# Designed miniproteins, single chains, continued (3), part 112

Each design is a single chain, and the fold is of that chain. pLDDT is the mean over its residues in the fold that is shown.

## One batch from the design tools (miniprotein)

Design m11881
Fold by ESMFold2-Fast:
Structure m11881 (fold): chain A 73 residues (1-73)
Amino acid sequence: LMEEVDEGIEQIDLSVTAFTEALEIARKLMSTGKLSPDEIVKATAEELVKKGFPEDLARRSAERAVLRLLELE
């Protein structure tokens, strides 16, 4: 379910950027074939934190990105 939240452009941009970065990182990790989905989520979240995203946002974005990629594969 989607909740209607109007927080302004800056907050939306940060969340969108985190999710986009998570998708790119997760895709690269999945292409190696060496990691389980759970390990990909963890590694993706760690890379987002290294890029300066908050830990909570990084974790949520990583989980969403990995789930999306698994549903498309």
Scores: mean pLDDT 73

Design m11882
Fold by ESMFold2-Fast:
Structure m11882 (fold): chain A 90 residues (1-90)
Amino acid sequence: SAERMKAIAEVDKVFVEIGKKLQKLEEEAPSMSREQREEKARELLEWADKKFEEVLEKLKDASPEIQEEVRALFEAARLSLKRKLEEILA
């Protein structure tokens, strides 16, 4: 549906930006102290959580099925991001 396509496009925009920020952090991490890496990892996770909430607010009038699909995608993305940040901190 057009509604679902718009929802997925909003999700994709957030995922692309997370990917870019994560890549930059990975590239910069070798020059950072552990404390700086922990701070940047926290900032990225907080930024992602805020963007997830902003997209869900935009989709508040979408069907329950689309809202559930988007929530599931964001939950999976958050777990993946957290795991990758833990790898950077190791």
Scores: mean pLDDT 88

Design m11883
Fold by ESMFold2-Fast:
Structure m11883 (fold): chain A 64 residues (1-64)
Amino acid sequence: MDAQLEKEIAEAFSRMALSIARKYKDKKTPTSAAETQKLADLVEKAGGDPKDVAELREIAKEQA
């Protein structure tokens, strides 16, 4: 399979996920934190950028 295309798709997904999480980062509830954490897990599983995954996990901690 095309490893370069797969990487580009994963990076685009990571950026989109971060954009969504940043929009909702001010929603400081356990539910919002759990949803952001699940999003980080999905991005990581998809092979997303580790820096983007780390930022998603930090947003989740701030929402908790």
Scores: mean pLDDT 76

Design m11884
Fold by ESMFold2-Fast:
Structure m11884 (fold): chain A 96 residues (1-96)
Amino acid sequence: LPIPAADEETVREAVEGLRALLNKDYKGYASLSEEAKELARDLLAYAAQVAVERKLSQEGLDKAVEAARRAMEEALRAGASAEEAIAAALEAIEAA
């Protein structure tokens, strides 16, 4: 998956989007910007692709998604750019 173009606000909202999806909080997810939903869906799709390729369980997929969410959140707290935060999420998915 190529790194999508996004600003820091979109990445922060995508972190909440992944959290909402993992918690089955559809209403929380639906309240996000369309750009944040697209980024969250792209990351989830990539995690699903990696899970299929590595024959991960559903628990393994959920861990990969949570790892991506944490990597983006931690990168933003450290002052990383949106691009760096997304790159960290992709690396976290691949490491799962």
Scores: mean pLDDT 83

Design m11885
Fold by ESMFold2-Fast:
Structure m11885 (fold): chain A 96 residues (1-96)
Amino acid sequence: MERRKKALELMKKGDELIRKAFELVQQADEAYKAGDKNRAIELYEQALELFDKAIEVYREALKLADGPLRRNAEAGLRTVEQMKEFIEKKLEELKK
């Protein structure tokens, strides 16, 4: 019960970090559309920092999670890693 509760709290924290990262990605996309490449780069880099924090939080959750909760934490970790890779590739294209 205690370990499961802690894992769930960590997963919720990870989800909150992902939500904030997506807000920064949306702001970066808007800056890019407005022609502000430097602002877009700054915002994407800030989003990547939040994705890294989310990855670490999900890794901590995996140490405490078992059964179906562990499967959910593993899926969450894979999703945030894929989102990070997508934004990294986009940032590389912007930097040329």
Scores: mean pLDDT 86

Design m11886
Fold by ESMFold2-Fast:
Structure m11886 (fold): chain A 89 residues (1-89)
Amino acid sequence: MEEVEELIEEAERLLKEAKELEKKLENPSEELKKLILEAEIHLGLAKILYGLVKKYGYDEKLEEKAKELAEEAIRLAQEAIKLAKEELE
C-alpha cells in the first residue's frame, strides 16, 4: 500500500516535469504528446484503483494492478522527459 502511494507520487512528479518541458517547445512532436497522454491515462487509472483499495478495503488484485499501472506511468513519463529534452536541444 505505501509502495503504491510512493509510485503514484513519483509518477505525478515525473509527469509534471514532462509537461513543463513540453510547454517550452514551440512544436512538440506527436510522439511526445502520445507519451504524455499515455502516462496520464496510466496514472489516472492507478489513482482510481488505489482509491478503491483505500475506500472499500484491501483487494490484492486491485493493489497489484494499481502498482503495475503506476510503474508503467513512471516509465512513460521518463521516456517523455528524455524525448522532450532531445527535442528542446
Scores: mean pLDDT 84

Design m11887
Fold by ESMFold2-Fast:
Structure m11887 (fold): chain A 90 residues (1-90)
Amino acid sequence: MISDDEAEYAVTLIGLAVYATILRKAETEEEQLEEVDAFAELVRKALARLPPELQPELLREARELLEKATENLPEEIQRYAREKLAEIEA
């Protein structure tokens, strides 16, 4: 049976995938920055709830997902996304 921690991790990944999809479809830089902020905030909230052993794995998956979501967006958005995740890791 799925543990509460495993379920919370899975729900978080689904939420991150939804925000990544919205980000990829955002038409303006303002909307793109707002979706990066929403993605980062979900990561931050999830890290506060997950056990320490799952935190590095979530951060790795979040980085990969966000990098793919921003790969065709302006360099400024890619840099902003990287900086936002770095702030959470600090």
Scores: mean pLDDT 82

Design m11888
Fold by ESMFold2-Fast:
Structure m11888 (fold): chain A 113 residues (1-113)
Amino acid sequence: MLDEVRKLADEIIEAFSKGDHERALKLAEELYKKVLEIFENGTDEERREAFQILADLAERLAVLSKDPELQKEYRRIAEEFFELAGDASLTREEQIARGKEVLDRLLEVLKKE
C-alpha cells in the first residue's frame, strides 16, 4: 500500500507539471482514500512513513504551483506532515485526527488550482 501511495504521489506531480489539474485532482482523491486506509489499519511506523510521503508531495507541489498564496499553503502543509512524521510521542488517535485534518487541507488547496 505505501508503494501505491508513492506511485500516486509521483503521478500527481507528473499530471500537475503538465498542467492537467483535473487529472491531478482525480489522482489526489485516489491517494486520499489509500492514505485513509493506512491511517485506520496501518502501524504507527506506516502512518509516519505516509506523513513523510505526503510532506514530500506537498513540497513538490509548492515548487510547481504558480500562485504565491497556494505555494505558501503547500509549504505549511508540508511542514505539518514533516512534523507528524518525526513525532514519535503522538498517540494513534492523535496521528489519525491530525493527519486527516492536514490531508483535507491538502485536497482543498489542490481544488483551488
Scores: mean pLDDT 87

Design m11889
Fold by ESMFold2-Fast:
Formats: sequence, C-alpha cells, structure tokens
Structure m11889 (fold): chain A 108 residues (1-108)
Amino acid sequence: AEQYGKLALENQKLSEEELIAIAETVEINSAEELVDFILNNVSAKPYLLLVNDAKQILEEALKLLEEKNWEIEKDDQAKSALVSLANQRVYLLKIINSNQILLVPLLP
C-alpha cells in the first residue's frame, strides 16, 4: 500500500497529505461490493482498492455508478502493466464531490 501511494505521489496523482490520509486497503471481489463501498464511504479520504478480476468488476461497477449519475475520471496510464501480474489490480479511489470520483490505476 505505501509503495503504491509513493508511485501516485511521484506522478502527481496524490498529494503528500492525501498519501498520509489513506485510510486503508480494501479488497474488492464483485461489482456490487465496489458500488456499495463507494456509496457508503462518501469521505474525502483516498482509499486503496485491491480489485480481483479488475476488468470485469470495474466495467460493471462503473456502469452502475454512471446509471446513478456519478462522474468518473479514469487514468489509463498503468493498466497494461498489472494485467501480467495475477489479474489483481490496485486502484487509488478519491471521492471529489458527492457524485464524482477519481480512479487511478497504480503500478505494483
């Protein structure tokens, strides 16, 4: 988790204050679990998400959020590097506003 936070900081995707404020690492195993997590955790604190079967889970979860009128900013810069490593991806989740999130894929 700390290593991924440092990578986000180096790419100016996470401030030093936000790195310190990372609450915890959360493991996500379904689209419904990710949607429920976002809806129940409306704090401005960044989270690290460990997403198993990331492509399928994220595509379904982001579609469900868009149907609820959430704005989603996606950063594609690191997606390909994690595909070769056991189909688990790490994302930085930041809730910007009450209906807006930022998802940033992080390198291992």
Scores: mean pLDDT 56

Design m11890
Fold by ESMFold2-Fast:
Structure m11890 (fold): chain A 59 residues (1-59)
Amino acid sequence: MSKREQVREEVGEEGFKLDPKLSDKAVEEAAKITAEKTGVPYSVALKEGKEVKEKALAQ
C-alpha cells in the first residue's frame, strides 16, 4: 500500500475520533498526529486531511 493511502487512512481515523464533523481544528490536530506516526511532513498530512474533510462534507 502506498504511503499516501496510509496517511489518508490515518488522518481520517484521527480526525473523526477528535470531531465527527471534521472541524478545521480537528483536521489540523489529526494531521499533526499522523505526521508524527507516519513520518511524513505536516503539510502532506494536512493536505490528505483536507481531502478527507471535503469528501465527508460532500454528502
Scores: mean pLDDT 77

Design m11891
Fold by ESMFold2-Fast:
Structure m11891 (fold): chain A 100 residues (1-100)
Amino acid sequence: MTRPVDDRVYEDDAETIRALLTSLGVFSEEEIEELVEMARKGVPTEEIAQKIIDYGKKHGQEEVGQALADYLLKVSDRANTSIDEVVDALAALQDAAASL
């Protein structure tokens, strides 16, 4: 999705990322704030996803980090991602989180 350069457009994405990261309980407050700030600045979702994977690895939760990254990438590319793919990615994230 091509997003306009208006900072307000990124605020909803930032709050969604904050809610997801907080709910998983894997990431530190500092890491959550860094990822939220990246979203607010309009950093590409691919870069945010990579940072989530890296932090997941740091905390020994690579599967949770990867599943969250995959979910965010699919949600961000709604024009090329089916509802079934988003649901499958969310299910994978829930399964990974359940093993915490």
Scores: mean pLDDT 72

Design m11892
Fold by ESMFold2-Fast:
Structure m11892 (fold): chain A 68 residues (1-68)
Amino acid sequence: TMGASQVAARLAARLGIEVGVPASPADAARVMRAAGASEENAEHARRYLKGRSGAAIAAAMAAQEALE
């Protein structure tokens, strides 16, 4: 069973985006832009995830894939 960080890494790989471990808010915004999200939505996600743990950021990226 894949954890949230593995789901986020697979999404990033499909989009051609490198994501660090722990994931940063900038990584989440980059993934959102590559997935076709608006610049405004990507910027909002970066600001919202500021100060969150890498695990929480990875979980947020995995949740975005689930909302597809």
Scores: mean pLDDT 66

Design m11893
Fold by ESMFold2-Fast:
Parts: C-alpha cells; sequence; structure tokens
Structure m11893 (fold): chain A 83 residues (1-83)
C-alpha cells in the first residue's frame, strides 16, 4: 500500500510496583501493532497507572483488539468509581 508499512504482531510484558505497594502486570500476547491498538494500549497503561496510584492492583492479559477495548472500558469504569 502507498505510504503504509504492514502492522506486525508483537508480545510485550509490563510489570511495575508503585511506592504504595500496588502492582501492575500487563501482558500483551501476539497483538497486531496497528495505530488503533497502540492508542488503546497507551490509554490502558495510563489508566492502570492512575488506578495503581490509588491502591488498586491491576493484572491483565490481552490477546486481541476486542480484549483491549474491554479492558479499557473496565479501567475507565473503575476510575469513575474513584471520582
Amino acid sequence: SFGTLPPVKRSRSLELETASGSRIRIELKDLLMTPENLELISEIERLALRLAAAGIDIELTLESEEELREALEELREKLRELE
């Protein structure tokens, strides 16, 4: 395609512990790294960090765009409960 590189599948793990002792564990398995999926991943990571700062442990395993969207909605809902 003109001006477009094909997306590639990648696996990535993120594991962090906050100063408060909350843990974040996010596993991304064989996800196509499309611009849409990269944006969803970035939003999930931002929300997970905010929730962990509030003392909530986050553990996610994500294998598809559908699971990314579902996780994002769940994290947004949990964050709303803290407002």
Scores: mean pLDDT 78

Design m11894
Fold by ESMFold2-Fast:
Structure m11894 (fold): chain A 88 residues (1-88)
Amino acid sequence: MKEWQELARARQAELDRELATTPVTEERVKEAEEYLRTELGLSEEEFEEMREEMEEAGVPFDEALVRAALLARAQRELLEEYEKRLAE
């Protein structure tokens, strides 16, 4: 348990560092959009709805999108690693 918590914390720190130092480019936004649509099973119409809602709320959509995609990917990788370790 402690080892897993340390691993998760290290991954979160790495992710936070990447988000702080890596600029949000149009290319990264496009990759994040494609990833989230695939992972969430959202239709193009539903995805556009989310964009409009975030823009209306004054949230920077591009930055939030990239952050959400990176977080979702990191969580998925941690879960897969955990399952692999349990199988060993």
Scores: mean pLDDT 70

Design m11895
Fold by ESMFold2-Fast:
Structure m11895 (fold): chain A 72 residues (1-72)
Amino acid sequence: SAEELVDEVIEALREEGRDTAATFVAMLYWLLKNYPPDPEFEKRLVDLFIKKFDLNEEQRKKLEKAREELLS
């Protein structure tokens, strides 16, 4: 589920000592779940957060899958 994918990203970031990034991923997920903007805007926002916090390939893929599940 989208929730499980987000939880895995949050836990991975916390294990890396990236608590600030983990908090922002949680906030982003809450925002997308409750107030979804246009899909193009959502994609750009996710891409911006991935770039800003330098998420690794596994974290990025899980976050992208969570976004896709939220939009389906």
Scores: mean pLDDT 76

Design m11896
Fold by ESMFold2-Fast:
Structure m11896 (fold): chain A 90 residues (1-90)
Amino acid sequence: MAQEILEKLYEPARLAKEEGNEEGAEKARETAERVASLLGDPSMPPEQRLRESARLLRETARWMREQGVERAAEEAERIAEELLKLAEEI
């Protein structure tokens, strides 16, 4: 479960790079690293880790959309929705 999500975290960065937006790719990589750290934080309840991770992904998606990086933004929002669904099932 968690491992499959971790593999998807870097997809927005890959998509932004494919769209020719290196700044967006760097921002997405930074967010992926922060989310991976949050998901692995044993001091935070699992539900809170998932909700905070989703918040960061949505914030990054909004920024990307403002920069015209639509495919990367859409993927980041999709991952955020998956994380929120997991939080509801805990």
Scores: mean pLDDT 81

Design m11897
Fold by ESMFold2-Fast:
Structure m11897 (fold): chain A 94 residues (1-94)
Amino acid sequence: REAEIQKLKQQILDMINEMKAKLKEEKEKQLKAPVVSPVALAMIDRDIRGLDELEDLVKNLSSVADVDRIRELARRMGASPELLQLVDELKRLL
């Protein structure tokens, strides 16, 4: 049970880190553009902050209510159906 919970947490964290890596790549592309858009950079930074919050919630998970918060934030951040399924599996183990 504990090993399964830790494995699911790590899988979720890996997917969050993949999303963050893609956003950082997009930010780098925006910075290399002939004209830098402050609005585009602010939107990317906001999304990265949302994923940082999601990562912290997963790391500090202690209750079913925390899983519900994680799921709602992940959904708002445009998380894949695969990530949402892993969160639902994590809730079943708690």
Scores: mean pLDDT 81

Design m11898
Fold by ESMFold2-Fast:
Structure m11898 (fold): chain A 71 residues (1-71)
Amino acid sequence: SVREKAERAIKAVKEGNLDEAAQAAREMFGGPVGDGVARLVKRLMEEGKYDEAIRVIRGAAEQAEAALSGR
């Protein structure tokens, strides 16, 4: 589920695992949107902006859930 992928991405951010965080973030949407979110998360982590990376993941998960629930 999107929630499970978001939780995995957030855990990876907290552990400093850029590749796992990016992969999990990418899987929340798939395709170009997922690729964009993954690149942003990886960039923020490379800049040491871990709180911002977590915020991006949470926002992306909220939007993906809203799309799946018809909002």
Scores: mean pLDDT 79

Design m11899
Fold by ESMFold2-Fast:
Structure m11899 (fold): chain A 104 residues (1-104)
Amino acid sequence: PLEKGKKLLEEGKYEEAVKYFLEAINQDPNNIEAWELLAEALFKLGRYRAAAVVLTPLYHAGILSLRGRKLVIELEKKGVKLPSIPEANRRLAFPLTLEKLEAE
């Protein structure tokens, strides 16, 4: 699912890419690349809060790539702060879904 998601992201098919990245993360939650690509696809869709939720644990663990750190800066430019770890963790309950990431 990760490779298909990457191809869809390159093609600008962001909604489909999100579905494949969610599948990749649910199969292997330790795949950091899948988490960063999910956040990028969500950012491209204007789903800034969901992108911030996805990046929060990686940011605090200090494991974000340069690309991921730049995405955090772009979110801040949109006026979106990363949530607290407990708040992010409520939305990151497995199995991970877009509905949970966007929950109020």
Scores: mean pLDDT 79

Design m11900
Fold by ESMFold2-Fast:
Structure m11900 (fold): chain A 72 residues (1-72)
Amino acid sequence: SEKVAKAVGYAIRGIGLLEEGDRKGAAEDFIKAAELLLSVDPNDPLAYRYLAKAYELLGDKEKAAKYRELAK
């Protein structure tokens, strides 16, 4: 799927940005990856793991906790 390939690309870029210390840029890319995955499967646990990590990086503990539960 082209959407899944794009999601992988965003996730890889997000990891690279996180290694460079760009927490906000990494979070934005993980959200983009999750949006693409959820457009293919609205219950994709991997998408919810990316959202949990993104909101953790943004300091939104409540959303991070919510998406961790959805990823189970």
Scores: mean pLDDT 90

Design m11901
Fold by ESMFold2-Fast:
Structure m11901 (fold): chain A 91 residues (1-91)
Amino acid sequence: EVEEIEMYVRFLLEVYRKAILDYLKEKGVLTPEIEKFIREKVDKYYNEIVKEVRDKNLTLDEALSLVYKKMNELNEEIEKKTGVKLPKFKF
């Protein structure tokens, strides 16, 4: 069901957000500006993915591919802003 896919996408993005914020805090690079940037980007990506799931009737596998693509894109932006290297997600 579409609602189940949306719930799973939210769960994965929240797990990712917590992991990244915790990691950056441990590295001593989590500023209020970086935290706000990450939180806003995760919310934006959720809304974009949910819209594509609804508009294009994406399968769970296709939605997960978008999640991992967006996570990798956000990792690259965070690396550029913080100078810290982050692992890339495989799908």
Scores: mean pLDDT 84

Design m11902
Fold by ESMFold2-Fast:
Structure m11902 (fold): chain A 111 residues (1-111)
Amino acid sequence: EKAEINAIKKTTEIAVNLAKKGQYKLAAGILAKALKDAENSSKSIRLELLKIVFSALVEARKYGGKEFDKAFLAEAKKLLDKASYVHLKTILSQNDNLRYIMLNMMAHAKP
């Protein structure tokens, strides 16, 4: 595996453990940065990184629910470009489902 994939795996594991302990704002910040790093990664690994990040988001949301979602959107707003943030916010508010976000982002990832 490439170093970038291993870095994202370790980062997302830390975030999930923080969410499990009730540290939703810290978990949200880490996952928002991981999402930005995945979106800005090379075409060849982007889909794999996005899968890792969204799996962690689904798990973190399981522990923090809407409180985690609110913290995550606040942190994502600081790190993502305006278009990506608006899209993410719209999907979350409309569907209340991180699985839908994952599928949509994966569909836009180039092979």
Scores: mean pLDDT 74

Design m11903
Fold by ESMFold2-Fast:
Structure m11903 (fold): chain A 110 residues (1-110)
Amino acid sequence: DPERTLELVRRRGAADAARSYIEQAKKDIENAKKLIEQGKKNPNVSKETIDKLGEYVKQAKENLEKAREYAKELTPEERSRFERDIEVLEKQIKEMEKAYNELKKKYDSL
């Protein structure tokens, strides 16, 4: 069945893309965490640190949104697994946004 084969290939591609974007979001979150730790240890936060942290938070959000878009093309069972991972990462991104806002406030006060 050629149609069934094309649907399987398309769904496999969507699953691989969703997984790739989830892994990129995880990497962006790890990079953001390192910058937050550096910012908390330093009495004077640099503008470069704040700008880089903001970029990693933005990239993580964009990658997670793309993962969600590709997950919509999957079966309900496969989609539910990706949605669970996405929800965990969304919570981590919200924590990173809070830390970014706190460090930005500290920079604006110094």
Scores: mean pLDDT 84

Design m11904
Fold by ESMFold2-Fast:
Structure m11904 (fold): chain A 84 residues (1-84)
Amino acid sequence: VEEASEKGEKLGRENVEDILPEIMKEVKLSPETEEKIRELLGKWGGWFGRALVEKTPQEEVQKKSLEVLEEIEKIVKEDLEKKK
């Protein structure tokens, strides 16, 4: 179970890391903001992968996803405020 969970976490994280560079390039965020979002999504991807393997309750998945979205929103707003 734990071994399968670790594999799920690694897979989720790797999948997010592979996709992120292309997405960040399209949204034209600052490099600093891009790095912050990459770190957040990478951590979330790993957690989500593990949660899928462990069949984490939907309520917990929703709560964690909302937290990640709030953090991304704050980072994006900060970039927009500083960006000319």
Scores: mean pLDDT 68

Design m11905
Fold by ESMFold2-Fast:
Structure m11905 (fold): chain A 85 residues (1-85)
Amino acid sequence: SSTLVLVLGELIPKSGELDVEEIRRLALSVPGVRLADVRASEKDGRTVYELRLLVEEAAVEALRRALEEAFPNADIRLVVAGPAL
C-alpha cells in the first residue's frame, strides 16, 4: 500500500519560460500523482515555478524522472515534506 506524501518542488528554467499548464498536466500524467498545484512567479526576467503535489510515496521517483526528462533545461528541486496538512 502506498502512503500519500506532500511533495514541494521548484522548476527554474536556465533560459526562457515554461508553461504552468504543461507542468501541471505532466505531473498529473504520472501514475500515483493525485493533486498538482503549480504557481509561477517572475522576478527581473527570472521565472520560478513552485509545485505543491500530493503523490503516492512509491511514485515520487517516477515523478522526479518525468519532470527531469520533460524539462531538461530547468533546474529541478523536489522535497518530500510528509503528509499534507
Scores: mean pLDDT 82

Design m11906
Fold by ESMFold2-Fast:
Structure m11906 (fold): chain A 88 residues (1-88)
Amino acid sequence: DKEEDKAFAEKIIKRAEEIKKRAEELKEKSTDEAKKKKLEEIIKDAEKVIELAREALKIEDKRKRAQKLTAAAISVIGLEFDIELLEK
């Protein structure tokens, strides 16, 4: 329901903000330009995930809202995988 969707969106936003922070810290410490470029893309994609989750909460149609939240969730999982690979 809308309150559960809000809680789910807030969890996605928090995860995306944490990924963004991790990517910014790695970018600052890195001397590899190719790695910095990948980290910059992760930062931009994390910002897109935050925007998707926020936009989803403005959607009154339950199915369309769920679809947009699902897309945001899939994206954040992918970004968590990408940042883990760049941290090691």
Scores: mean pLDDT 87

Design m11907
Fold by ESMFold2-Fast:
Structure m11907 (fold): chain A 57 residues (1-57)
Amino acid sequence: GRREAAIQAVVRFGGASREAAEATVDAALAGHSPAEAARIGGVSVGTGQGALAILDG
């Protein structure tokens, strides 16, 4: 599903651990903004924006 695709993109292109990627993607799915999701996962804002784009696509 799109959740797994977003997690894999955060790991591969964001340089994040799987745990950080899951936290970022799940925060985005819970309705957090890309910046808030990125803060929760401990990743860059650009990585949070990329995750949301995959979830919305």
Scores: mean pLDDT 83

Design m11908
Fold by ESMFold2-Fast:
Structure m11908 (fold): chain A 64 residues (1-64)
Amino acid sequence: PQDEIDRLVAEYRDLMVRKSDLMVQMNSAMSNGDMVTTSSLQGEINSIDQRMVDITQQAVALWG
């Protein structure tokens, strides 16, 4: 239980960093008018957001 929670917290923090990096890349692509790259990066960010929601639900279930 605590080990699983610690793992989920670590994964969540890693996802926050990855999302931040992707947002920087997306802003660059948007500035260049690259709609294809922007759409692709937005898809990746959406996947990370979904995983973060899943992690939160798992952590709540493990905590009680």
Scores: mean pLDDT 84

Design m11909
Fold by ESMFold2-Fast:
Structure m11909 (fold): chain A 94 residues (1-94)
Amino acid sequence: MTGEVTVQISQGDKTTTVATLKPNEKKTAQVELEAGVYTIRVLVDGELVDARFVYLPAGTYTVEAEYDAEKGEVTVTLSNDQLTETLRVKVDLK
């Protein structure tokens, strides 16, 4: 089963890709963010499957993205010294 998962962080018109995952891959990235409301976006083969609004304080975040193909789930964890946010997304396994 093949589906490429893309994880993005968006603020207004600015969108940054933080990970592109093949089945059963895990990737870690760091991102520097100003305080504000962000949209975490999960795409499968370029199609948007989930978008979630999160408020994040200013800081450098470690973003861990994991695609569990057997469960059909993507887990996105944003963490710094003060905050951990975890998003769990069901994905289409086409």
Scores: mean pLDDT 78

Design m11910
Fold by ESMFold2-Fast:
Structure m11910 (fold): chain A 79 residues (1-79)
Amino acid sequence: MSPAQRQAIIDDAVALAEQQATKAGLDDKDKQETVDLARRATRTVLTHLDARGVTDPAQLRAAARASVDNALYHVLRQK
């Protein structure tokens, strides 16, 4: 995975997390927490997949999407 490709997937995940948090009606604090958690989780999963030789963009994007969904679920569950 190239650094540019990795950053693009992370940026897309962050944008999706922001959109989903806004749609869920989260306040600024919880929205920021969701975005930060999604960014961290996406970075971690991409690093793990890269180490395993996974380079398929569809698989990388699916993993990033799952990280965003998990981040939102985690923030909502903490309430």
Scores: mean pLDDT 83

Design m11911
Fold by ESMFold2-Fast:
Structure m11911 (fold): chain A 79 residues (1-79)
Amino acid sequence: SLVEQARQHALQSLQAYQQGDWQSMIQHSQLAEDHADQAVQQALTLPPDERQKVLQQLESIRPLLVQAQQARDQALASQ
């Protein structure tokens, strides 16, 4: 799913951050955000019950997405 792809890229971004790989961290952080945004857009086309399930899944990965976004912002400021 788009939500699972967003989660995987967020985790890869955080791993790259720990390794000091700024380029990979920025790339995976951006992909995590892009897939999360796509999941939101697709959810808006679904019936209310299915939309709510997708939004709840996105909310469950929000801490990871925020951490990946913060890591990307820090790297862009440093690069």
Scores: mean pLDDT 82

Design m11912
Fold by ESMFold2-Fast:
Structure m11912 (fold): chain A 68 residues (1-68)
Amino acid sequence: MSPAEQIEREIAELVAAGASREEIKARALELIRKHMPQAEAAWRALFADEEGFDLALRIAVQEVRKRE
């Protein structure tokens, strides 16, 4: 599984479990730091933007559905 697929799956699972936005951001950034450390700063900037974070959540859920 690619780093992006792993992050998307983890986000979708947290959303389904009713996790808070803060928990989802923290876990996603942890996975990005582990698998894509060069992208951490860009993802922190994206997650600081409310619209960017909401778009990331929507994309993650849709991508997981397409792979199931």
Scores: mean pLDDT 76

Design m11913
Fold by ESMFold2-Fast:
Structure m11913 (fold): chain A 78 residues (1-78)
Amino acid sequence: MADEFVEAVREAVAEAVRRLEAGESVEEVDAAALAKVEEVGKKAIELAKKDPELGKETQERIREATAEEAARAEELLA
């Protein structure tokens, strides 16, 4: 389900924030978060190969959630 991929991305971001707040290395936290996002992306691509319509819906949902989080971050930083 598309929401499962979106939640995985959000969890990766939340974990990265917690680790940064704990004073962990920005480079290591960034690399770990990027790796998780890449795995989610690969799973979405595999889903698109098996079910193109469901895969497209999942990718669009991930993009929408990413845009919403980016907009929220911009508002909080403004």
Scores: mean pLDDT 68

Design m11914
Fold by ESMFold2-Fast:
Structure m11914 (fold): chain A 92 residues (1-92)
Amino acid sequence: WEEERAAHQAEIRADLERLKKEGRFSVEALVDFALRHVRNEEDKQLVIETARELGFPEEVIKALEIAADEVLKGLFTGLSREEIIERVKERL
């Protein structure tokens, strides 16, 4: 459990650092990130915590939180990637 969490957090951190280095904070990039890493509320919190630790701007952290929330809803309702992207854009 703790080993799996640590491994997942390391992957989240590496992917977030890559997004920061590339300067890719589009809604599409944030949704794709959430689709790779978020499967439950615990994953969502881990993403937000890690983004804060890395010093991401609050606007980007808010967008990540919205993207993760809409991805979680999509997992239960069968929403497409494009539908999730539109929902995130509507909430920003």
Scores: mean pLDDT 80

